# Ledger of designs, part 54: designed miniproteins, single chains, continued (2)

Each design is a single chain, and the fold is of that chain. pLDDT is the mean over its residues in the fold that is shown.

## One batch from the design tools (miniprotein)

Design m5856
Fold by ESMFold2-Fast:
Structure m5856 (fold): chain A 95 residues (1-95)
Amino acid sequence: MEEYKEELRKLAEENLEKLDKRELRRLTMEKGIELANKLPDEVIAKEVADLKARRPEIERLAGHPVSDAAAYAAAKLRIIGDMMQWGLDAADEVI
């Protein structure tokens, strides 16, 4: 995971003088999404397992059962969201 944050920071540093703040944030955010889509199955499986471990509490709060497909979709969206945020944080750190 640290390797992805480092890649995002290097991208931000390399483009800091070439792009304005808004364009830099967009570039690093888009790179975060790209990296999320390239993650190996084992990383996604770990996130799904962590979400499944919390399934009883999630089902209690939601008031309905959570399927394995829904757990996978939720885990994938969370990973994408985290990677987007890491991209934005990397841009903000170098600005």
Scores: mean pLDDT 76

Design m5857
Fold by ESMFold2-Fast:
Structure m5857 (fold): chain A 85 residues (1-85)
Amino acid sequence: SELEAKIKELLKELGKIDPKLAKLVEKLVKEAIEAIKKGDELSFEISIGMLRIIAGVAKLIGDEKTAELLNEIVELLEKLKEEEL
């Protein structure tokens, strides 16, 4: 899917900034995608909530690029959910 490909591009960009954070975010993204496929709304919202918290903390400490990438990943995951439901 085009949205999944875009998410992977953003994860690759995050990996250039912080490879360890990119691994954690990739796990959350994978869990969100699996939740979409299963219709598991709670697990999806937990994964999205965690990504939003990480983005908020990045913004708070002045890491605008990490916050931007994470917010774009969240937007794409929400669009992916709308296409599957």
Scores: mean pLDDT 88

Design m5858
Fold by ESMFold2-Fast:
Structure m5858 (fold): chain A 96 residues (1-96)
Amino acid sequence: MRREKIRELAKKIIDERGLTKEEAMKNFDSLFEEILKEIEPGLSQEDLEIYRDLVEKRKTIDELMKKYSREKVQRAAQLYLDISEAILDAIVEKEK
């Protein structure tokens, strides 16, 4: 269900900004951060820290699993994929 809300949010942001496919691709990182900021109040501080360590520092899975549980690391990785896929799906749907 969180994945569906992220998809709806990605589509809403792209539509409200009136972005073309090319503009959305150029602004991918900005769109990603805007989506993350919108869902951030619903995330724990720990989930955000794991996500930042995974994305910004590109720490190995082994390093993350020593500090956090496997389930939490998988959750952070899934969040990254869910947001990325939502943006790409919204861009593709806009071409139809």
Scores: mean pLDDT 71

Design m5859
Fold by ESMFold2-Fast:
Structure m5859 (fold): chain A 62 residues (1-62)
Amino acid sequence: MTQKGIEAYQQYLQGVDPLELAEKAIEEGDYEMALLWLGVAMTGATTNEEFKRISELIKKIL
């Protein structure tokens, strides 16, 4: 995990949405971190809309 990944993990522990962290990583061009946070968001997803948003972000980086 990168130094930026450690900082993002600390934000996650403070209650920041992992989907928000994934979107920020994509914006920064850190697709490796984006995929990790999308995976975390997927484990917490409960609605079809959440799964669709995660899928759209994955397609954006692939």
Scores: mean pLDDT 74

Design m5860
Fold by ESMFold2-Fast:
Structure m5860 (fold): chain A 70 residues (1-70)
Amino acid sequence: MKATAVGSGLSAIVTTEDGSVGYAYGFGPVRDGDKATVLDNGTVIVEGEGGVLSGAARNPAKAEGTVTYV
């Protein structure tokens, strides 16, 4: 399963192939290539050089991928 995240450095929107959309907020930069994970409980995590952003997914699906800026 693929997940993509689009971030502005301090926040990210995570979208999975299954149509799950999550939002992650925190301190730290989000970069292209950062790891994005949607857990089965609906938690969204983006891991990058600046730390970890976390939030919640809508229509949760188990997914793993990387951050892609578009």
Scores: mean pLDDT 55

Design m5861
Fold by ESMFold2-Fast:
Structure m5861 (fold): chain A 98 residues (1-98)
Amino acid sequence: HMAEEIRKLLDELVEAVKNNADPETIAEIVRRLGELFGLSPEEVELAAKYAAESKQNLIFILSALYLGEVVRENADGVRRPLSEVGRILDEAIEKLEK
């Protein structure tokens, strides 16, 4: 399941941030995450570079992925409960904001 892979990467990302990992480590996890979200190679590299610059930038990138998920799930104008992927992103963002 893609959701299980996303959860694992986000858990690794939260731990990397808590352990003050190198920017290169953050960039690599975000690159892998962006690929799972279907971003283009150019978007993946830009997102990874931007997220690695600061915790605030990382939260912004994750929030953008969350918004994209919400928009995708509600594209037909029908309000739906938050997807499993959206819930996992929300949990990771909350952990990073603490």
Scores: mean pLDDT 79

Design m5862
Fold by ESMFold2-Fast:
Structure m5862 (fold): chain A 94 residues (1-94)
Amino acid sequence: SQRDKEIEKLLEELRKLNAPEEVISLLEQIYELWKKNRYDKENQAKIKELVEKILKLTNDVEMLRLIYQFLWTISAEPSILDKVKEKIKKLEEG
């Protein structure tokens, strides 16, 4: 599907930036949970937990921007997107 192609492209761009393999793995897990049922409260809580783990693994602003684009592509909840935006803002502002 077009979405699968967009996701694969974003994962490839992250690999080109030398993103940790754990980040790639966690993003793939997020996409699988989202495909099963993103509206399930348990799946939403798990996606949020996985995003928080990703945010602890990188301080690279370019990687975080691609991670944000990935989460936007899957229409992640605004609260999840805001966590990534806040980290980018803190890193850019000092």
Scores: mean pLDDT 83

Design m5863
Fold by ESMFold2-Fast:
Structure m5863 (fold): chain A 75 residues (1-75)
Amino acid sequence: MDELKALRFAEALDTLLKAKKKESLTVGEIAESTSLSKSTVSKYAKLAEELGLVERKRVGRTTLISLTEKGKEAL
């Protein structure tokens, strides 16, 4: 597991959530804002979820990603 990638992903997500004034973002929104592919975003979100830094919620055909309390405390 790459903890640095998970932490950097959580940090980038925190920045985007604050900038957009949202509690969660889709994989597509994160990919567009970070210039990463949707596949890469999904992989990093999975790593961050395994560390307890983010949560993933399926909504239809999209996945919403938000920071956990642990993720907010780690940043």
Scores: mean pLDDT 81

Design m5864
Fold by ESMFold2-Fast:
Structure m5864 (fold): chain A 93 residues (1-93)
Amino acid sequence: MFEEILELLKELAELGHESAKVLVKQIEEAIEKYGKKVVEEQFKDFLEFYGTTPEEFLELLKELLEKLKKGEPIEKVEQILADWFAEQLKKKE
């Protein structure tokens, strides 16, 4: 799961998704400093903080990548990711 998420984030970054570029760099630097297992656990905790799961996030990334490959503007796809995290936070009481 974590490897698949990282691969999709790298593909989004290559297509110009700035938030994905930043996140990939942060994850890779953290892996070098703390090791992959620790970073996988911290990333899962991060997603749980936003009220989501690795599985749900993986499906979102697949949808965003498909939209970019079909020619949706990068700005619109970046907004979808931002809105999705905002919606997850709103579901927390």
Scores: mean pLDDT 77

Design m5865
Fold by ESMFold2-Fast:
Structure m5865 (fold): chain A 63 residues (1-63)
Amino acid sequence: SMATEAAQYAVEAVLYALGVTREAGEEDIGSARAGQVLNAIGDVEEMMKLADELREWAERLAA
């Protein structure tokens, strides 16, 4: 669905902006969140919840 794709894109964009890559280990929680979102791609409800948590995290970093 478009909502699932938007959530996945938002997660990828946040992690990229934070410089979290497969090689980066400073923000393990961010990498773990991305993995959970990708694994839960078939569960839109869980995907949206994880996206909201990451959005809040990104907002805190922007403040």
Scores: mean pLDDT 57

Design m5866
Fold by ESMFold2-Fast:
Structure m5866 (fold): chain A 78 residues (1-78)
Amino acid sequence: SEELEKAIKEAEEALERVKELEKNLTKENILELIGEKLRLIGLLFEAELLARKEKDEEALERVRELAREAGLKTLSDL
C-alpha cells in the first residue's frame, strides 16, 4: 500500500540522518542524534506493524534490514 511504502521511505530517510549525525558526532549534537534515533525507532515500529497487518513479507524484511543497519531491534527481535 501507499501508506506502507511511505512509512518505509520515511524510515529510510531517518536512518540516513542518523548515519550522518553518527559520522560527525560531537558533544554539541549528541542530543540531536538521540532524538533522531528515537524518531527512527518509532518509524520502524510503525512500518513493521503496517507490514505485519498487510502480511507483506518483503516489506517486513526491508524493515528488519533497516533496523540492523541502525543497530536497533524490531518487534521480531523482542
Scores: mean pLDDT 79

Design m5867
Fold by ESMFold2-Fast:
Structure m5867 (fold): chain A 89 residues (1-89)
Amino acid sequence: MVDEARDVARTLARKMAEHGVSKTVKGRLHLRDGYTIEFTTTTKVEGDKTTSTTVALLLENGKVVAKVTVTVEMENGKVISEKESVVLF
């Protein structure tokens, strides 16, 4: 399930950076076996630079078991940085 949280965080950060609009998107995904992902993606545009950060919390039966943070930076339509952090509880 951590890999599913990582995939969600990466996909959202990448797509929102590619979209290139300053906004915040929040959501919740119900997975199998009592797992849930709660995510927040914040995108900031400054000139030719776009930064999108997704924080995804993996919950098991309502308890946080992992936090995945993915930050994607784009400049002039190219990805210049992608960083991932995973914390297990």
Scores: mean pLDDT 85

Design m5868
Fold by ESMFold2-Fast:
Structure m5868 (fold): chain A 76 residues (1-76)
Amino acid sequence: KLEEARRLFEEAAKSTDVEEALELMRKGLELIREAAEELEAQGITEETLPEEIKEKLREIEKAAAEAKKRIAELLA
């Protein structure tokens, strides 16, 4: 689900429609939330996350930042 969230954020960053970009961002954030809840249910914390997953989360953060930038541009 983390990979799906990354793709949704990348798609939002390429959108030319603010409503589409917002909906893609919302869906991506919901998938991130679901993944976080699954990890919490298993007792996994940020400190116990494998480095590979931490790197993937950094990539997702970058994609989300680009999506936010695009939404801001479309709203200006």
Scores: mean pLDDT 76

Design m5869
Fold by ESMFold2-Fast:
Structure m5869 (fold): chain A 64 residues (1-64)
Amino acid sequence: DFSGAEIERLFREMDTDGDGVLSLEELKSMGFTEEEFKSMDKDGDGVIDSAEFLGLLKLLKERS
């Protein structure tokens, strides 16, 4: 299981713009689908925060 520190580290590694959120393009570069992005984007603002990112990681773990 991912610790909070590991989630923050992964989040920052994927956050190429350094704005504190992940865009669809950043997540696609790591192999996430648009469907997975939209399912975790609870705010509908087109970006993923660290809590939503944890949800995506759990989804990938459940599929593999």
Scores: mean pLDDT 69

Design m5870
Fold by ESMFold2-Fast:
Structure m5870 (fold): chain A 88 residues (1-88)
Amino acid sequence: SSMPLLPNYPHVTVGEFYDELKKKLVERGVSEKDANQVAIVNRTETKLVIGHPPSVESSTVIEAAREVLAKFGITGVEIETINLLDLK
């Protein structure tokens, strides 16, 4: 996706975020299949809500996403996670 990740950081796209997030999740031992299921569910100016399959730990997603945001120079953004099974 060529859409900006966050309104205050238009130089970073959703696609670039996903590419780096998948890489960081795999580096942390998440399978490629499970990493491919991790997705942004909601966004505000200061918050990302990231959905994950039940096979992936919330803490792993938070740590990986924070590393990706730091790589892009993004600060002051809160990360929340949700189990994709809870989004029925």
Scores: mean pLDDT 85

Design m5871
Fold by ESMFold2-Fast:
Structure m5871 (fold): chain A 70 residues (1-70)
Amino acid sequence: SAETAADRLIEAVEAGNPEAVRKAAQDLVAHPDPETAVRRLAEKLGKSVAEAIVRAYAPPELQERMLAAL
């Protein structure tokens, strides 16, 4: 689920593992419901961290949609 993808990324960020963060972020932006995933991410890590991850990993066309969901 979108929430599961977000929770995996939250776990990777909390663990401080850059490789796990990169993989989980790529999985999150590839999810069919990325807006639900990014809202879950913002709820746990805050809007600024969620925005930074979206800008780093999401393609430009998806960035606008995901940022609008915050």
Scores: mean pLDDT 82

Design m5872
Fold by ESMFold2-Fast:
Structure m5872 (fold): chain A 72 residues (1-72)
Amino acid sequence: MTFSKEAIHAGIEEAREKDGVSDAAAEAVRAGADAGGSGENLAAGVREAAAAGATDEQASGLGNAILAAAGA
């Protein structure tokens, strides 16, 4: 599934505000969005965010916020 870059960025910012996701975790997902905005690239970004120090809950929250913002 392909998402708009703007919707992905909005979801990332919402997750940062709501779930306290770190800047490094948010940047990892943003990089995945910039790579093509596909669900696979977003999933890779969320996994990288977890590796960058996001908790499983924060990474899941970030992914869910992005999907909600993208209308999925």
Scores: mean pLDDT 62

Design m5873
Fold by ESMFold2-Fast:
Structure m5873 (fold): chain A 94 residues (1-94)
Amino acid sequence: SPLEEFIAKLEEIRNDESLSAEEKIKAAKEVAEETLKRLEEENAPQEELDLARGVLTVLDIMEQDLKKGEVSDEELLKGLDDLIRTVREQVAKI
C-alpha cells in the first residue's frame, strides 16, 4: 500500500540520527509529495488523497515554525511522532 510505505518512510526519516531536524522535515515533505503523486496516478479514493494533502500541509506549517525559531528541534521531533501516529490511525480506518 502506498500509505503503508509512506508511514514506514516517515518512521525511517524520524529515526535517522544522521539528519538534522530541518533535513528530517524536508525529507518528510518530499516523501509526502511523492506519495500524493503516486495516489493521484493510481486514482486512489478521495479519503487517501485528502490524508496525503493534510500531512503535506502539517509538514509545511512545521517547517515554517522551525524557520521562525518558534519550535525547538525536540518539539519538531515530538510533532513528527504525533503526525506519524495520526496517519497510522487514519490509514487503519481506510
Scores: mean pLDDT 86

Design m5874
Fold by ESMFold2-Fast:
Structure m5874 (fold): chain A 71 residues (1-71)
Amino acid sequence: SSLLKEIKEQIEQYEKQLETAPEVVRQQLAQNPDVDEEKKQAALEFAEEVEKDKEGVIEKVKKALEEELRK
């Protein structure tokens, strides 16, 4: 299925983006002091999760996509 191939390609692209995501997030937060504290915490938690368990983050995304396809 062409759809399955597209999803696989999207996952591969996301994996590459995660390589720099923690650094990008922290730099953006440092440059935007007016960011809401709730959003700042969520972004920092995401960056920390990627640094500690990149594979787990990728797995969660795959499961979310599979769930969306089942709806």
Scores: mean pLDDT 74

Design m5875
Fold by ESMFold2-Fast:
Structure m5875 (fold): chain A 81 residues (1-81)
Amino acid sequence: MKKEEEEKEKEELIKKSLESFLPKFFEYLVKLDPSVSEEELREAYEKGKNSTPEEVEKLIKESSTALANALVLGYMLAKRS
């Protein structure tokens, strides 16, 4: 898979995973990017929960793919909850 296609697939997976596989998705992200720990992902997730769409977009641009995925997951979960 190419990174561009993988990124689109990851966004779709985040939307579904936040509904069913929160813990497993964090483990998946850690395996995908082992430079990021589960604690870092949890912190990014918490920031996403407390952010507006504009803030999430800015934070994503400053983050690695794994951290960006956790940020989006937190934002989507807060909106869905």
Scores: mean pLDDT 69

Design m5876
Fold by ESMFold2-Fast:
Structure m5876 (fold): chain A 78 residues (1-78)
Amino acid sequence: MEEKVKEGRELLDKGIEAHKAGNYQEAAEYFKKAAELFRDADPVGAVYAYNLASVAYEDAGKTEEAQKYRDEALKLAA
């Protein structure tokens, strides 16, 4: 459980660096993977990561994927 949270945090950092570099699709994929690792161990972290994935997919022009991960964040936040 703790190892999945650590791996998720490392993926968040990679996603942030990819986003800063303008690699929005790569950033979205890192944020998505981080959210999946957080889902059971850290639901708040999962909501945060899904929201970041949604924003990164929007920046990449992938509006359908952006909406999908926004909906996943909303489901976990409810």
Scores: mean pLDDT 84

Design m5877
Fold by ESMFold2-Fast:
Structure m5877 (fold): chain A 65 residues (1-65)
Amino acid sequence: SAAGAEEISKLSKEEIDEIADEVGSFTVAQIKALISSGNPALRAPVARLPKEKLEAIADLLVNLG
């Protein structure tokens, strides 16, 4: 959801990586939506994360919404 995307958008690169490791997996479509949310801090680290980490961030976004 938008609310979940906003919370994730406030996270640092290190926090995003830690969450991705613990929570699960995100889909590429959900990651694209997250990047489109407009937080520049997420654009670079999210793009550099391996597929597994990107999928974990997307799944967290869904679970928060």
Scores: mean pLDDT 52

Design m5878
Fold by ESMFold2-Fast:
Structure m5878 (fold): chain A 90 residues (1-90)
Amino acid sequence: VDEEKVEEEIARILREHKEAIQAGDQATLDRVADEIAKILVKAYPEVPEDVARQIARGAVLKARNAPEITDEVIREAARMAVQAAKKLVE
């Protein structure tokens, strides 16, 4: 698995939706989490779908709960999600 590529794919999704995440639109938060979960399942197929969704939700909430959704926060959330998935398949 290309870990850096997966992190960048997740970061791209978070960047694309950062304003809607800040606005607290639940439909958008659910959509973003679903897209991230699909990326994680594709990259780490041994991770159960429910666990991937929980990891994805954590990444979205990390961005949402930050004082400001900066690129640094986005990259940290993406890296955290990938590392969580990777730990489960090691």
Scores: mean pLDDT 81

Design m5879
Fold by ESMFold2-Fast:
Structure m5879 (fold): chain A 103 residues (1-103)
Amino acid sequence: MIEKAIELMKKIAEEFKALAAKETDPEAKGYLQLQAKTEDSLTETLEKMKKEGEPLEKVIKLLQAYANSLRRLAELLKATHPEVAAALQAAAEEIEALIKEIK
């Protein structure tokens, strides 16, 4: 199950990197780059948790915290950067769907 979390986080990071590469608005690009960097760091954290044999409950808690963070940022950016907000919302929904499968 943690392997699915690692693969999903890598996928989301690559999606945000691709969006950032195509973005011409420097502020929106900055948000997308920051999220990709955060997702790379979370991937490293999940890989470390896998190596250390951390319980699935801790993985779920980390994923829930990140999904909540993405939803809060999406709401904050909804009026000013709707495309970034939509990407954040979609990422949160993918993470929440994985959590539901793990539970």
Scores: mean pLDDT 88

Design m5880
Fold by ESMFold2-Fast:
Structure m5880 (fold): chain A 100 residues (1-100)
Amino acid sequence: DDKKLEVLRAAAEAMRAGIEAAKTLPDPEQGEKLVEEMRKAAVRLASAIMNDDKEGAKKATDELVEIGRKAAELSTDPEAQERLLEAIERLKKAVDEYLK
């Protein structure tokens, strides 16, 4: 399913951008915690779409977006912040297409 693959690809990109942004946080322990929270949300998202659980996919996406936006807000690197916000926007669009 091309829509499921687009969601997985967008989630992987959001995770990469999130990890890079987390490295730029003033508090490295907070960065590690946010990465772990994003990882757990991404795993829940992958499980939901593999099980055709549309409500679970929406919930996991909202969680991943919230954590990612928090990491972007706390980032001290404007380039890392921009890449993460762009990746989050792409993930939201991919999930909206999947949910149709």
Scores: mean pLDDT 88

Design m5881
Fold by ESMFold2-Fast:
Structure m5881 (fold): chain A 112 residues (1-112)
Amino acid sequence: MEEIRERLREITKRLSELVKKFEEQADKAMAEHPELGEEVRRAVNAARGAVSLIADTIETGFENADRAIKALRRAVEELRRVKEKYPELQSVADELIRAFEEAIRALEELKK
């Protein structure tokens, strides 16, 4: 159990770094296309929220694992929409999507 918590903490740290990287790229894209920024802001907010819920889930002994999984799935869908609309964000969005899918698998294994 403790080894699984440490692995999830490391995943959460990596996710936070990837979300920050996505946010920096998103800010640059929104500066060039301010009229289309709402979808990008929504994806950034969904990604931040999902990472926060994973951290909370670890601290609460996984009582909120289902909520974290749902938030991660929502963030993945928002990121998929953004990468279709902003090709310049595709690479960083793909990296973050893969990391979120890894976190979903880890949390689902803990539910079994």
Scores: mean pLDDT 79

Design m5882
Fold by ESMFold2-Fast:
Structure m5882 (fold): chain A 59 residues (1-59)
Amino acid sequence: SEEVIKKAETRIEIEKGINEAFVTLGELFLSPEEVARTKAELQKKLAEIEAQIDAIVKS
C-alpha cells in the first residue's frame, strides 16, 4: 500500500498547513489561552489521522 502511504503523507502535510493558518488567525483574534486550546485540539486531530493511517498500514 505504498500509494496509500503517499496519499496519507500528502494529507498530513495539508493538515499541518491548515493548522498553522488557524493558529496564526487565532493569534490575531483570540486570547493566548484560546490559542493554546486551539493548538492542542488541532494536534489531537492530526494525531488521530496519523493513528488511522498506522492502523491501516499495520493491518
Scores: mean pLDDT 75

Design m5883
Fold by ESMFold2-Fast:
Structure m5883 (fold): chain A 59 residues (1-59)
Amino acid sequence: MIKDSDQLHEKIKKLLETKSEEEAIKEFVKLFKEANVEVPEDIEEQKKLLKEYEELLKS
């Protein structure tokens, strides 16, 4: 778990506010890979992962 991820959380939040779903997924995947998080290659799985993360940020 990343203890200090303010930049990552803020970037994802802004993606959800300013970008289309397609662009948000692409940037989200890139950010997670850069944070050394294992991300599936399947677009449907990537969408699910982003959706779950979005719900967590709003909760």
Scores: mean pLDDT 71

Design m5884
Fold by ESMFold2-Fast:
Formats: structure tokens, C-alpha cells, sequence
Structure m5884 (fold): chain A 64 residues (1-64)
């Protein structure tokens, strides 16, 4: 469901960005996506991810 999609997008950010910054960015994606703020969730994904991981995470935010 929407919560699972948001969690998967957050995990992609956390796994592809090293350190505490990745953990915080991933948490931000989950929070914004779950709140329905897709624009802010996508902005975090676009800032931290590239290539296939970015495309996958953006699609997951749209499902959330």
C-alpha cells in the first residue's frame, strides 16, 4: 500500500547515501510522502539519488 511504497522510497535513499545524512534524507522522504507532500519527497529523492534508483524512488513516491 501507500505506506509500503513510502518506506521503500525512503530505504532507497538511506541505502544509496552514506552516513547520517542518508538516514535523515530517507526519513524525510517517508515523512513527506506519508503526509501527501509528494513535491518535497521528490525534491529529496532528486537531490540525493541518480539513475535507476532515482527513477524507482520517484515512482514509489507517486504510489504513496
Amino acid sequence: GADEAAAKAARLVAENVPGEEGTRAGAGVATYAQAGDRARAKALVERYLSGEAREEALALVDEA
Scores: mean pLDDT 84

Design m5885
Fold by ESMFold2-Fast:
Structure m5885 (fold): chain A 99 residues (1-99)
Amino acid sequence: ARKASSVSDEELEESERIQKIFDELIKHYEKARETLKANNDQEGLEQLDKVVEEFSKKLSEIFKKLAQTTDPAERRKLLEEIEKIVNEFKKKLDEIVAQ
């Protein structure tokens, strides 16, 4: 904890990466939701809500681990796990819309 400046630079890069991932996810989610609403797909909207709840839980668990982790290499692995979870979420959104 003696070299704060180096840690701050890495935290900024991580924050930017996380923000970009979630910006893309939010756009995917909004497009999926609007498509289901336009099609009056009540079952699809219910599936969407369930998927959102499931992935929110998974992401919360990874973010909790990230908050407790100070090692840069381990933090990088957790960020890769977040990206994988987000990509799986996007795929499920596409599948719900395509049904």
Scores: mean pLDDT 78

Design m5886
Fold by ESMFold2-Fast:
Structure m5886 (fold): chain A 82 residues (1-82)
Amino acid sequence: SPKVIYEVEIVDKSPLSKEEVKEGLEALAERLKGAEVEIEVEELEDGSIKAIVKTSSKEAAEEIAGIAELRGWEVKVREHLE
């Protein structure tokens, strides 16, 4: 069976720091019952924070995306075969 990886791309234009966004996403990942989640966070030139969350769990990706949207973050979910 093909391996599916879900990528949740998040852009935060709020006054939150890179560290605050990273800590929030790591806390969410820990709550997802040890689902394998890879998180990358960077600060963009305009001061926006960009995060990429990768997981093989569709349920984890959907939960992270939903919470990020509720926080007012811009969210895109991508699916690709590995």
Scores: mean pLDDT 78

Design m5887
Fold by ESMFold2-Fast:
Structure m5887 (fold): chain A 75 residues (1-75)
Amino acid sequence: MLKITEVSEQVQKAKDLLRQGRVGDAAQIMIDLANKYGYTSFAQRIEERYRQGDVDGLMALGDQLLEHIHLDLAS
């Protein structure tokens, strides 16, 4: 529970940074989370969406990453 709460807080922070136009800071938080939990494919997809300026895509990847980490920790 504590660990998933911390992950949720980091994803919300990244989403808030995206809403503020701080796309690079948001992408870095998401990439760090993906790499920490071994989701290398997510890290690559986040980097690709960041290069494309796809804020909506980054929001969606953040939600997907949180869900995958939550399922892995809840199992």
Scores: mean pLDDT 79

Design m5888
Fold by ESMFold2-Fast:
Structure m5888 (fold): chain A 67 residues (1-67)
Amino acid sequence: SAAARAKEEENERVLKMAQRMTDYALNDGGPLQAAADMIARYIAEHRESLRHLAELEARLQELQQAI
């Protein structure tokens, strides 16, 4: 649905924002590197999940067009 797609796009925006904050912490060479690494792994895992959801949405759209 359009609402579900909007939610996934919002999730991607949040993940990108978190990645930028992580990059900032790493570039400053501060004591947050361990936390930044953990956040980066979390972002990568969630981005893969969003990719799979996008693939499923494309297949659903194809089925809807076939009817």
Scores: mean pLDDT 69

Design m5889
Fold by ESMFold2-Fast:
Structure m5889 (fold): chain A 77 residues (1-77)
Amino acid sequence: ATAVVRVEGDNVIVRLRGATTEQAFALLLEARLLGAKEVTVLQEGDDLVVVVEGGTEEMARELAAFAQSLGFETRLE
């Protein structure tokens, strides 16, 4: 399973491949714990995408570390 974490404008995007809905929800909860107020999980084909509105580069690093702790092969872009 893979995770790609990107800062796109004012948002942090976490794209998960081979993930369960439970794992995507854990990332949503972690983002909220880091102070994000608007977090959405979307399904895009076989990928689950966690969108963190108003996310920072610090949040992106923390979410990448958290995804790695869940067993994802993780990239921060």
Scores: mean pLDDT 88

Design m5890
Fold by ESMFold2-Fast:
Structure m5890 (fold): chain A 56 residues (1-56)
Amino acid sequence: SAERIARAVADAQMMAAGGASIDNLETYKEMLVAESPAEDREALAAALDAEIQKAK
């Protein structure tokens, strides 16, 4: 769902602002994708990959 993706993006942005490493952001992505419904997994992974790319 769009709301789940938006919350995940906001959480990733807060983690990055707090000094989280790229490895920590990748782990967060893997955990959320694994816990998500199959229909949301690709969109979630893509959105979080974009945030990780910005943090590099």
Scores: mean pLDDT 81

